# Designed miniproteins, single chains, continued (3), part 55

Each design is a single chain, and the fold is of that chain. pLDDT is the mean over its residues in the fold that is shown.

## One batch from the design tools (miniprotein)

Design m10015
Fold by ESMFold2-Fast:
Structure m10015 (fold): chain A 55 residues (1-55)
Amino acid sequence: MEEVLEKLEALLISRGVTPEQARKAAEYALKGDFEKAAEVAGLTPQQVQDIVEEL
C-alpha cells in the first residue's frame, strides 16, 4: 500500500532521517527487514519496529 509507505516515510523523517534514507528504510521495514531498515535510517531495529507499529 502506497499510503502506508508514505506514512512510514513521514514518521522516519520526523525522527531525523533524510527523505532518501526514509524511503529506503520504509521499503525494508515493510518487508519485515527491520535490521536493514535501521541500518539505512541510522536507528535501532526496535525504533523502526515501534514506528511501524504506530501505523
Scores: mean pLDDT 79

Design m10016
Fold by ESMFold2-Fast:
Structure m10016 (fold): chain A 80 residues (1-80)
Amino acid sequence: SEEEIKKKAKEMVRKILEELRKGTTPEQQRDAALAETLLNILDNPNTTIEQIKKAVEIFLKHSTNPKFKEAAKKILELLD
């Protein structure tokens, strides 16, 4: 279901955010802010799967963290 897909995506993003928040570099802090923004989009019940997919694609393009890129790709696979 759409709710199950969103729940799995949220859990994946939360785990990435927890790891990124342990980082001290400006790049990790920027990627943490991107992950927080994505989590807020996922927490909005009015957000469509298409909007989530587009937001994840944008964050994947701007993120430099390999861990976040890999997880974003997995989220996109989940949304397909």
Scores: mean pLDDT 78

Design m10017
Fold by ESMFold2-Fast:
Structure m10017 (fold): chain A 74 residues (1-74)
Amino acid sequence: SPRDDMLQLLDDMKQMAVQAGDTEVAQLLEQAKKLLEAGDFLGAAELFQQAVSKMSPEQAKQYQQIWDQVLQRS
């Protein structure tokens, strides 16, 4: 489902942030995942945008594109 695809994206991003030592980004993504699991899509989307704003332009563009593709499937 689109929700499950988004949860997987957030989890993958969190794992990358943890490996890179980006504690702030990892915390934002963990909270976004919890909000999405609770059904708070708007809260999850806001935290996702905060997380991508702290990434390199290349990573931010890639993750934003995946997020937008999942949204368009709904």
Scores: mean pLDDT 85

Design m10018
Fold by ESMFold2-Fast:
Structure m10018 (fold): chain A 86 residues (1-86)
Amino acid sequence: SSDVEAKVKAAEEAAKKAYEELKKAVETGSPDQAREYANRLGAIAAQAAALANANSDNKTAQETAKKIEELYKEGKELVEKAEKEA
């Protein structure tokens, strides 16, 4: 479905933006802001996963949701390191 693909692409763009903001917050020594972006990234990942689960035969949705989940895991690791160094 083109509608599903549009929604997962929008989620991917939102996830990339949140991840960039997260990295910037880590680089500028703002672990609380980085945690906020990690929480947003987690919400986006959950939404993408729900879309993928509702559309199990859509390979684009499955692959995109997996990429967003990986981005969320990377973001969480960066925030955890920043919080330990603060």
Scores: mean pLDDT 87

Design m10019
Fold by ESMFold2-Fast:
Parts: sequence; C-alpha cells; structure tokens
Structure m10019 (fold): chain A 60 residues (1-60)
Amino acid sequence: MVDEEVFELEIELALERMKASIYRLIASKASGAEKEKYEALAKEYEERVRELEEKIRELK
C-alpha cells in the first residue's frame, strides 16, 4: 500500500532527476539562446524533483 506508493514515486523521482541532469549537462555545453532554453528545462525538472521529494517525505 504505502510502500507501493513510495516505490512509484521513487521511480518517478529517479526519472525526473535524470531528465534534470541531462538538460543541465546540455545547458553547460551550449551557448546563447540554446543555453537559456536548456537551463530553463533543467530548472523545470529540478522543480519537479523537489515536488516528488516532498511527496515521498510526507509518505515516509
């Protein structure tokens, strides 16, 4: 029950963390408008990571 919910959220967290990391890496190697675009995407996924961490914390 709760363990299944935590497991699903932890999988989602891992996926969102990977997306944030990938966009952060792309942004670090990009310049100009491309860099700004990927920095914004990285920030968006980093925010999703924080939301998921909060939900997991509330369940544990």
Scores: mean pLDDT 81

Design m10020
Fold by ESMFold2-Fast:
Structure m10020 (fold): chain A 104 residues (1-104)
Amino acid sequence: TVTLTQPSSVSGKVGEKVVINATASEDVNGDIAWFKQKPGQPKQLLIRNTSTLADGVDSRFSGSGSGKNFTLTIEKLEEEDEATYYAYNTKTNTWGNGTKLTIL
């Protein structure tokens, strides 16, 4: 069974950069997407296939990684970025545990 492990929380200040890492238990061949979820709202796709920005998503978001190690980067943090961010394995339909971003 493939698992995706993320830190439970991360924090940053408006205007700064934050990096969220996800580690897979096995090589996932780049089949990683990233989602943003705010309370009471559906999950929004941000990144597909490791590094491809989804349509309509702010260019402040980027993804990278290979093998077992994947990263979501958010540049120039805004108050609206406060949310939980999930890595997702698109091949096995497996969700990461999620990382709550707090804006300081």
Scores: mean pLDDT 90

Design m10021
Fold by ESMFold2-Fast:
Structure m10021 (fold): chain A 72 residues (1-72)
Amino acid sequence: SKLEEILKRAKELKSEEAIELAEKAKELALEASRLDAEKATGEEVEKRDKLIEEAKELLEKAEKALKEKEEK
């Protein structure tokens, strides 16, 4: 999983910023997964999609932070 891979790299590089972002992304992805597991209403589907979008944004920020840490 991409989340686990990024979190592992963040811990290996000791990037506190990347660890925080990856952990937050994991929490949001898990919350979205819970909504997806049940029959969601239209409003719940919207909430799920928003959580997935936020998790993706946090994951991208974590990747960027890792890349910057690797170059330093």
Scores: mean pLDDT 76

Design m10023
Fold by ESMFold2-Fast:
Structure m10023 (fold): chain A 80 residues (1-80)
Amino acid sequence: ATDEEFDRGVADLYRALGLVAMKKGDYEGAAEWFEKAAEIYERTGDLEGARDSYRLAAQAYRKAGNTEKAEEMEKKAESL
């Protein structure tokens, strides 16, 4: 099994990097960070963290003008 404590720390870091990217207007970068965080949260069983991170990724993709990826991220959040 992957080190779950390490993975959770990495997911929290990616989420924080996404929030920083959002503040600086880097919506594409923010979306990628949130998606990476969500994937780790989902893999480690933190379904609430995954859902929230997929929703943040969807918001970032919409602000970037990528509506298709935004809809994909929302569907992932709704499936959790």
Scores: mean pLDDT 85

Design m10024
Fold by ESMFold2-Fast:
Structure m10024 (fold): chain A 71 residues (1-71)
Amino acid sequence: SEAEELKKKGEEAAKAGDYKKAGEYYEKAAEASSDPKEQAEYYRKAAAAYAKAGDLKKAGEAAEKAIAAAA
């Protein structure tokens, strides 16, 4: 699926140390998924990636989206 492809790109970006790009791909993966559980998982991955990139604002926003998707 598109969400799985975007998740793979996020994983590759994270392996390369590009945590900002990893966060962006994980957010896109969440947006491409219609499954609330998958959306929550991908938003959590995005939050962790943004935190590693030092972007605490985007990390917080992604964490809030993960909570909303899990509700």
Scores: mean pLDDT 87

Design m10025
Fold by ESMFold2-Fast:
Structure m10025 (fold): chain A 68 residues (1-68)
Amino acid sequence: MSRRELALEIARLKAIREAVERARELAGGALPEVKVEEIGGDTARATATVGDIVVEASASVEEAEKLL
């Protein structure tokens, strides 16, 4: 696994975590449905949905590399 592939996976996990935490805060602790997509090969975007509540969070490879 390359450093960039590892950073992208960390970016995906960060985006998921931020979207889930925010959606749960807004929905009183209910579990959201989560979708994750890669944008341009350098950004991960996660969408968390609970009923009518939709939250998006994104993280870049550049941000993830700072965590390595």
Scores: mean pLDDT 79

Design m10026
Fold by ESMFold2-Fast:
Structure m10026 (fold): chain A 80 residues (1-80)
Amino acid sequence: SLLEELYKEAKEALERALKAAEGTEKEKELKKMKELLEKKLKEAEEDPSKEKEATRAAASALLNAENILEEVEKEKEEEE
């Protein structure tokens, strides 16, 4: 399903961003995003009417995780 595919990509992107952001303020934000995404997926599994909302959340998490990864990498270069 689209939700399953997007969730997998979003989770992988969040895990990559979390590794890069380890020890930074962005780590807390990324952990919160991951928890929210997992909660939305669980809600969609219990209630099919939530699937569209969960799919949007997964797509948003994927984009935000990629953006945070880029920002964290730039910030680490500036702090050297």
Scores: mean pLDDT 79

Design m10027
Fold by ESMFold2-Fast:
Structure m10027 (fold): chain A 68 residues (1-68)
Amino acid sequence: SAAAYRAYEGAGLREIREAAEAGLLSPEQVEQAKRAARALGDAAGRGDDEAARQYGLTLHEILKQGGA
């Protein structure tokens, strides 16, 4: 549902902020992750669940790379 993707977007933006503050992500990775989170929210808002899912996976991959 769109509400579930919006909740995931909010959680993602919080995780991006925390990782950036901890120095785990480069400025470029922060910008890419924020774009993916916004794209996820936009796709969910227009009812494009497949695009929302793909942007969610992109966000997850960026955060995973910064979490080591």
Scores: mean pLDDT 75

Design m10028
Fold by ESMFold2-Fast:
Structure m10028 (fold): chain A 61 residues (1-61)
Amino acid sequence: DLAEAMLRDPEIVKEDAYELGLRGASDERKKRFVEEVRRVGGEEIAKLAEKAYEEGLKKRK
């Protein structure tokens, strides 16, 4: 499945999470995304998503 393949790609996941942060997506929306990444791509990629989201929020000024 292409969608699941994307959730296993750390570069795509980081970019998507960073964009969520830049847009100021809610914690609930972020947690949903991270949980999906953890389920499909594993814990390491999920941690990258969390960091990328926080960096996106930081850049949102």
Scores: mean pLDDT 80

Design m10029
Fold by ESMFold2-Fast:
Structure m10029 (fold): chain A 82 residues (1-82)
Amino acid sequence: MMAELEARIRELEERARAEFEAALAAGLPEEELRRLARELTRRGILEAIRLLRETVDDPEVLAEIREREARIAALEAELAAA
């Protein structure tokens, strides 16, 4: 089970990295690259969080996940302000 979960999480991260690399190769401005990187990371983390929630009952781990979600929301607000 855990090996499959880890593989799925890695797959999500690699998809995000590939899309970012494609944008970099396309010559997007640095600001757009930063926005894309955060958006892709956010999407990947949200999917990884869903997978982890299905297998984790530890309240401390869940609390850490919620803290990361809050940081993503803060970064998203920063992007909207930029």
Scores: mean pLDDT 70

Design m10030
Fold by ESMFold2-Fast:
Structure m10030 (fold): chain A 66 residues (1-66)
Amino acid sequence: GDGKKLAAEAGELFRKDATSPEAAELAKKAYEEAGNGDPSKAGKVLMEAAGLSGGEAAGVLGTAGY
């Protein structure tokens, strides 16, 4: 699926601008596609695909309201 690519793009946008609407939208799509509605799975994909730390992955999901 496209979840890993969306997660990587969300992570990069979050690092450039954590308040970006585009980062929030991509984080939401990564949550839905990579996590299948599971925050733990979505966070793991963000860490693996975008090279984010656990805290950064939580930040990305937080901007999407998760």
Scores: mean pLDDT 66

Design m10031
Fold by ESMFold2-Fast:
Structure m10031 (fold): chain A 56 residues (1-56)
Amino acid sequence: ARAARKAAGRAEIERDVPLAFRAMAESIAKIAVKNGKMTEEEAEEELERILKIIEE
């Protein structure tokens, strides 16, 4: 509806979103485990769940 900053950048994001999402999810999971907010098991399970949704 409006030129909200670089529509061209979105085309690239849509192409590489799975890769970027994986990297982001992995980083967030590592930070959460390091901060004691989640156990390693919980982080692994959530990461697998997120990846499955993306890979659909």
Scores: mean pLDDT 64

Design m10032
Fold by ESMFold2-Fast:
Structure m10032 (fold): chain A 62 residues (1-62)
Amino acid sequence: SPEEEAIRRAVEAVREQAEKGLDTPAEVDTSGLSPEGRERVAQAAMREARKALDEIAEKEKS
């Protein structure tokens, strides 16, 4: 579904940004989604961002 694809792309973009050490917001096209769908994409991206940043910070200390 478009929502599932948007979630996957958001998660991938967040991981890529975190791995590169970028602070630029992840760009994901959610224009075709319902408001509920956009909210779910945003929530998934935020969860992945927090997890990825925590993991990267731990690796940098190593």
Scores: mean pLDDT 71

Design m10033
Fold by ESMFold2-Fast:
Structure m10033 (fold): chain A 62 residues (1-62)
Amino acid sequence: IIGKKFIAVKDYDPKKDDEIGLKKGDILEVLEIVNVEHLKVKSLSTGKVGLVPIMYLAPSSG
């Protein structure tokens, strides 16, 4: 899963200082698996790095 591309399936507002916001359709690269509910990602759409809930992501592969 590390280095894989994911797509945000819906908008997300950050709830903690270490989280980043998502817009539906944002492309994200997984940098680290932090815990069962969060991934550390880099948004290719915004350039931001931070935590996002895994429930807001889907695999992005053609």
Scores: mean pLDDT 78

Design m10034
Fold by ESMFold2-Fast:
Structure m10034 (fold): chain A 87 residues (1-87)
Amino acid sequence: SNQEKLDLETELALLAMQLSIEKIAFEKHPDDKTLLENIKKSVDEIIKQAEEILKRARELGFTDVSRQAEELIKEAKELKEEIDKKL
């Protein structure tokens, strides 16, 4: 449905904005271990929510949303790897 596609696109856009905020926080404070542990928890949640969106988008055949979700998951995992190197 048009509403369900819009809801998934909106949720994915909000997760992408959140990931951008977390990335900026990491770049500005790369040695703040307490902040990095909190960013890691937020990134883990972003990955989980993006994977749920990916699953739903695939079930509904929303190929554009699926591709965007896959890209967000990849970016989130890359940030998590960079944080893990600092912890």
Scores: mean pLDDT 90

Design m10035
Fold by ESMFold2-Fast:
Structure m10035 (fold): chain A 65 residues (1-65)
Amino acid sequence: SSTLQANKGIIDVRNLGEKLGEEDYEKGIEEVRRKGAALGRQLGSTLSFSFTARQVERELRRRRE
């Protein structure tokens, strides 16, 4: 299912962004946006990946506070 594949992709991108962002905040956010945009083009759902990037930003800020 495209929906299952998209959900896994979103989770994988988010987890990667959070992992990288712990070491380098800007690098983590950039990777989420880059990989999210590429996956969004493949699946035709770029708007969902904007929310994913914001979720990663919020989680990384929470960890910094």
Scores: mean pLDDT 66

Design m10036
Fold by ESMFold2-Fast:
Structure m10036 (fold): chain A 89 residues (1-89)
Amino acid sequence: SKFLEEKNFEKLEETLTSMLNDDSLVLSPKQVKELLEELAKAAGELQRKVIAERDWSSVPELQLVESLAKKLLEKYNIPISEFYKLAAK
């Protein structure tokens, strides 16, 4: 349902924003992987809505998820290709 999807997305955004603003907080490789997998699943679902269903209302959410993923990848020096591999599954 949209309510569960929106609630999970807001929680993910809040969690990542908090973590990225805390310079003392270093995530383990497992935690980074789990966050990337969650972002990749969200991006894959939103991309399917935009491309396959032509749901243009999902474009801002897709852009936000991709922006959050890029910030996480840049902070931990992970290639963007790893994110797209996870999103394709």
Scores: mean pLDDT 69

Design m10037
Fold by ESMFold2-Fast:
Structure m10037 (fold): chain A 89 residues (1-89)
Amino acid sequence: YTEAQLREAFSLFDKDGNGTITLEELVAVLTSTDPSLDFVINIFDPDGNGTFGIEVQEMIDEADIDGNGTIDFPEFLTMMTRKVRDAEA
């Protein structure tokens, strides 16, 4: 995955357009059956086991440095970088 793909993923989650993602927005996208989001879902769940809700909650807890339930772009990149690294290994 490229940085451009990660930026596209962030834009798909950022429904407010304010540069942050809420936990609700992230969960709603990852639990959606929208095929246009398949590449984003694959980044979060490369194994395709369908355990999005629980795994997403754990990932948000790790990425949410502010503890306010929102993710900014740097926090999002940190979270996604771990998944991208695993996919390239």
Scores: mean pLDDT 64

Design m10038
Fold by ESMFold2-Fast:
Structure m10038 (fold): chain A 60 residues (1-60)
Amino acid sequence: REKILEYVRERLEQVSAKTGKEAGPEHLEEMERIVEELEKAGITYEELLELEKLRPAELA
């Protein structure tokens, strides 16, 4: 659970750094919503890591 939250936080932080947008309360709400959706879908931290491994292959 906490690992999923940390993963989502890192992703949003990367997006903020890339787009130049500041991390605000909007950012925290977005994190919570994403984590909730992932939990409802039954996606585990391990499954998120597997999806990340597939992304480079899909881009190729």
Scores: mean pLDDT 64

Design m10039
Fold by ESMFold2-Fast:
Structure m10039 (fold): chain A 77 residues (1-77)
Amino acid sequence: SAEKHLEEGKKYYEKDDYLKALEHFQRAIELDPNLAEAYYLMGEVAKKAGEEVLAKTFYQKAIELDPNLEKAKKLLE
């Protein structure tokens, strides 16, 4: 399920395995395109890679899907 891929991605993210984390987050949004947390976490991966424009794009999508996702709002300045 999308939620299982989200949780798997989080485990890899916690281990600093950003490539595997990103693969699982991408699969999560393929299964559930409204999964705001997956977009937020893809933004975090992009930020770690120094991809600031890409990170902001993912954060904007996360907030669009869930306007109450406060952690993503703080990253859009």
Scores: mean pLDDT 81

Design m10040
Fold by ESMFold2-Fast:
Structure m10040 (fold): chain A 71 residues (1-71)
Amino acid sequence: MEEIRERARRILEEAREVALKSVEEGDTRGAQLAVEAIRLAKQAIEAAETDPELARELVRRAEELLRQAKE
């Protein structure tokens, strides 16, 4: 539970930084991917208490989107 929330919070922090950088550099795709990663990470935090398996999958997907946003 707490581990999933901590991972999701790290994604939120990093994805916000990536989104700001992408906007500054004119990278529309990177910004969109980072925003989607933020959305999934928020959903993972909400789901962590009721459906830990779903929360873990949402965190994994958010991590993949964030990785793509950095490229």
Scores: mean pLDDT 82

Design m10041
Fold by ESMFold2-Fast:
Structure m10041 (fold): chain A 69 residues (1-69)
Amino acid sequence: MLTPEGLERMIEEAKRTAEQLRAAGHDEAADIVEKGIERSRELLKAGKPPEEAAQVLGDAFVEAARVMQ
């Protein structure tokens, strides 16, 4: 079971990944990850399960990888 603390750690790792992507010139991929982070936080604020927020983050990483090609 994913804890809220575990999800916040995933969000911090996602922020670092977005910064690294932007530094490498992958601005579109970085934007996708940043939007995923924002959406995940919205879900947590709305009282949704941490697992649902984590899935949104995972989907954002898949889309970011697709854009980078």
Scores: mean pLDDT 82

Design m10042
Fold by ESMFold2-Fast:
Structure m10042 (fold): chain A 106 residues (1-106)
Amino acid sequence: EKLKELKEKIIKIGERIAKLKPTAPGDLATPGKVYELLLAQGLPEEAAIGAAASVAIFQLADVPELIKELAELLGIEEKRLREAAKSEEKAYELGNEVTQRYVALA
């Protein structure tokens, strides 16, 4: 299933982000932790994955060396990913778009 593939990719890249730039306690949770917390709160899997993807994209502002790898992994343009990393709003929009793309191709 395409959503499962996206989830695994997002969790994997989130772990690499955490190793290169440790997230601050509180509001900068890892993508995997965001996914787990939202599922535990009863959100649909698509919404939990979208939020996790958004967090990973936003965190790329701190680890620009991973932009090319994540762009290739998600099949999105590197320039677009770099722009999305600059704001939580743009990261949220792109994270949801990528998730919907995987839903549509499932």
Scores: mean pLDDT 75

Design m10043
Fold by ESMFold2-Fast:
Structure m10043 (fold): chain A 100 residues (1-100)
Amino acid sequence: MELSKEEIEKLRAEVALTLGRYYLKQGKYDEAIKYFELAVKYAPEEWKPRAYTVLGEAYLKKGDYEKAIEYFKKALEIDPSNERAKKGLEEAQKKLEEVK
């Protein structure tokens, strides 16, 4: 293969993110989650905050607020400045309070 193993894994993560976003836009949250989990698996460490953030957003849209909180927290553990993850965490926490 012409690409390095690292480049192939990054490409796999990119493809998984693209497919995840595609299914997310269709309201197919379980398919989106599956692909975002693959994106987390193949993403290099520096890219994992983005992958965890979109996985959290998919769980949030599905209505699984506890898992959304878990993944936004994972993103923030690696990148505390991630504004998208901070906003998602706040939204997921508010939604969880509503469904008590």
Scores: mean pLDDT 85

Design m10044
Fold by ESMFold2-Fast:
Structure m10044 (fold): chain A 83 residues (1-83)
Amino acid sequence: GKRILVGTFAADTPAEEVARAAREMFEKYGAEYIELVATFSATGKTLTVRVPAREADTVAALHEALRRSNPDLASIELYAVLP
């Protein structure tokens, strides 16, 4: 399927804002999955997690968990993954 970048968010972005953006953009694109790509400033490494699009609120919870466990979290990118 096709991947579309739907947004880039700073580590300190409120969870409700991330959840709202994910829901609105994925309704617009008809995504099957949400792909979250987290970037860490100290190492330059990325972590990728794929979540069913109907579970958009799980993306916000994952972002908050990553922020709490990883003080060097720089940003997250959200991708819509189409069928």
Scores: mean pLDDT 78

Design m10045
Fold by ESMFold2-Fast:
Structure m10045 (fold): chain A 63 residues (1-63)
Amino acid sequence: MYDEYRKKALEAAERGDVEKALEYLRKAAYARNPLMTHFDVEAFRYLLSQGLSPLEALKIITG
């Protein structure tokens, strides 16, 4: 379920657990649109490389 995975991803990001945030983001993205999962994960990595926090990056990607 998208909302459940999104919540878990945000909670992991708040703790600084980037690996768990990515795991839950992948599950959320797949639940929303399986074909776009790769792009959502790559967008998250890109935003982190630009200096955004994991939490802000997730908010941008998940809406």
Scores: mean pLDDT 79

Design m10046
Fold by ESMFold2-Fast:
Structure m10046 (fold): chain A 80 residues (1-80)
Amino acid sequence: GLEEAKELLKEAIELAKEGKLEEAEKKLEEAIELIEKEDKSLEMQVAIGIAKLVLGVYKLIGEEAEGIIKAAEILLKALE
């Protein structure tokens, strides 16, 4: 459900802040899968696309933790 996805996104942010990048990315991926199942709107598809692009850019510049945090924040805002 969307509440479970929100909790997974919050967990991803916490793990990324702790430097647990593999666990953080796994929680982010699980949240995205739940969101895709529950919300098939164009607006949510765009938000997921932007979140993935932001993560990719931050990984490319060596700022993976910040990328995970920003991607999760984008999705949390889209779920309001």
Scores: mean pLDDT 88

Design m10047
Fold by ESMFold2-Fast:
Formats: structure tokens, C-alpha cells, sequence
Structure m10047 (fold): chain A 64 residues (1-64)
């Protein structure tokens, strides 16, 4: 359970990769605001352990 929960959390975070990857377009033109944007997206990812729940939930179910 602990291991599965950790893996699920990591998978969900990966699924929510927009916290770094998705902000890339803004980073190109606006480095300063991009940094603030990335921080906000990161905070959202930290608060949303299951952003979509689809990828993480599927991996967690198979791991369990």
C-alpha cells in the first residue's frame, strides 16, 4: 500500500507534467512570468495529487 501509494503519486504528478512541460511555451517569451507560472502550476500539482486521476489511478490499480 505504501509503495503503491507512492508510485501512484509519482504517476499522477507525471501525468500533470504541465506543471513544467506545459508552461514551456510561456517560458520562451516571458522568463520572469514563466517562473511565476511554473511555480503556480507546481503548487497546483502538489495540491492535486490526482490532477486527472486517469493515468495515476490506472497505474495504482495495476501495481496493487
Amino acid sequence: AGAAAGAAGAARAAANGNDASGVGTSSIMHELDAGDRAGAARAGAAGGKAPDGVTGSQLSSEAA
Scores: mean pLDDT 46

Design m10048
Fold by ESMFold2-Fast:
Formats: sequence, C-alpha cells, structure tokens
Structure m10048 (fold): chain A 85 residues (1-85)
Amino acid sequence: MEQIEVDTLEALIEIMAAVSRVAAKNAERRGDKKTAEIYKKEADQLESILAELRAKPNPTVEDAQAALEKAREIMKKADEEVKKL
C-alpha cells in the first residue's frame, strides 16, 4: 500500500522537524544564539519540505523518498555549520 509508505516517510520528516525545533529551543535556553539560529533555519526548511510534500494531491513513494533525502541533506549541512562554530 503506497499510501502507508508515504504516510510513514511524512511522519519521519515531521519527527526530524520537531527534533530540530527542540534543538533550537535548547540552544536559546542556554544562550547559544548562533547554534539556535542554525537549528531554527533547519526546522523551517524541514517544515517547508513537509508542507510541499503534503500539498501534492497524489504524492508517490518516490516523492516522499526525494523529500526525505532533501531533509537528510539539510540536517547534515546544519550539523556541519554547528561544528564550524
């Protein structure tokens, strides 16, 4: 069932966005403004990808896989930016 696979991949991206948002809040709480801005940008980008996928009338598993790959690349770049601080 393609819909179950799409729903599962959407849920993974939603979890990734939520984790990034929590990371941004934790950085803000400890006064680390630079790290907070990086994770906030990551969360915004992940939410944008999820919204774009959800806006499709008939999303395919391939669409969802492409969205997840973009999400992984965004997270990798954010982690690299934090490490360079």
Scores: mean pLDDT 86

Design m10049
Fold by ESMFold2-Fast:
Structure m10049 (fold): chain A 56 residues (1-56)
Amino acid sequence: KEKELEAQKKRNEAFAYRAIGDALAADPSQRDLANEYRAKADELKTEADKIEEEIK
């Protein structure tokens, strides 16, 4: 269904943000930006989990 697709998109976005954050974390000058991307990944994962919880 539509909501399943939305949850999958959020999970894909979370994966992308986490990968970018991890790459940025290798550079000490980008630590704040790395933390921001990682936080965004966690937020997107939580949103995806919530959507999946509503789909039963």
Scores: mean pLDDT 80

Design m10050
Fold by ESMFold2-Fast:
Structure m10050 (fold): chain A 57 residues (1-57)
Amino acid sequence: FLAQGEQLFSQGRYEEAVEAYRRALAENPDDKDAQRGLAQALGNLGRGEEAVAVAKA
């Protein structure tokens, strides 16, 4: 799921990247790469409040 999220992010498909990164975190909640990717994808969608919540988790 992490690799899928990274691929979707690189394609500019940020909403789908968010879903893929959330699935990666469901599999491994301590995955810092998935947390970073989710925060960046949410930032690109203008959802800064959700990105801040992810960073604090």
Scores: mean pLDDT 73

Design m10051
Fold by ESMFold2-Fast:
Structure m10051 (fold): chain A 73 residues (1-73)
Amino acid sequence: MQKKIAEGIGYILLAIGHLLDGDPEAALEAAKKALELLGEDDPTALRVLAMALKALGKEEEAKKYLEKAEKAK
């Protein structure tokens, strides 16, 4: 459990790094891995996934994941 959470956080950091590098597709893949490791209702992973989707121009999908992250609070 602890190691899986640490790996998930690592993927969140990777996704943010890819967003800063201007690679939203790589950020999306890292965010998906974080969500898989942390659970589909993890608000931080959902927000990072939504940020990557928005950077790709997929605003409708991004909005859906942001709403899910907000309800998980």
Scores: mean pLDDT 81

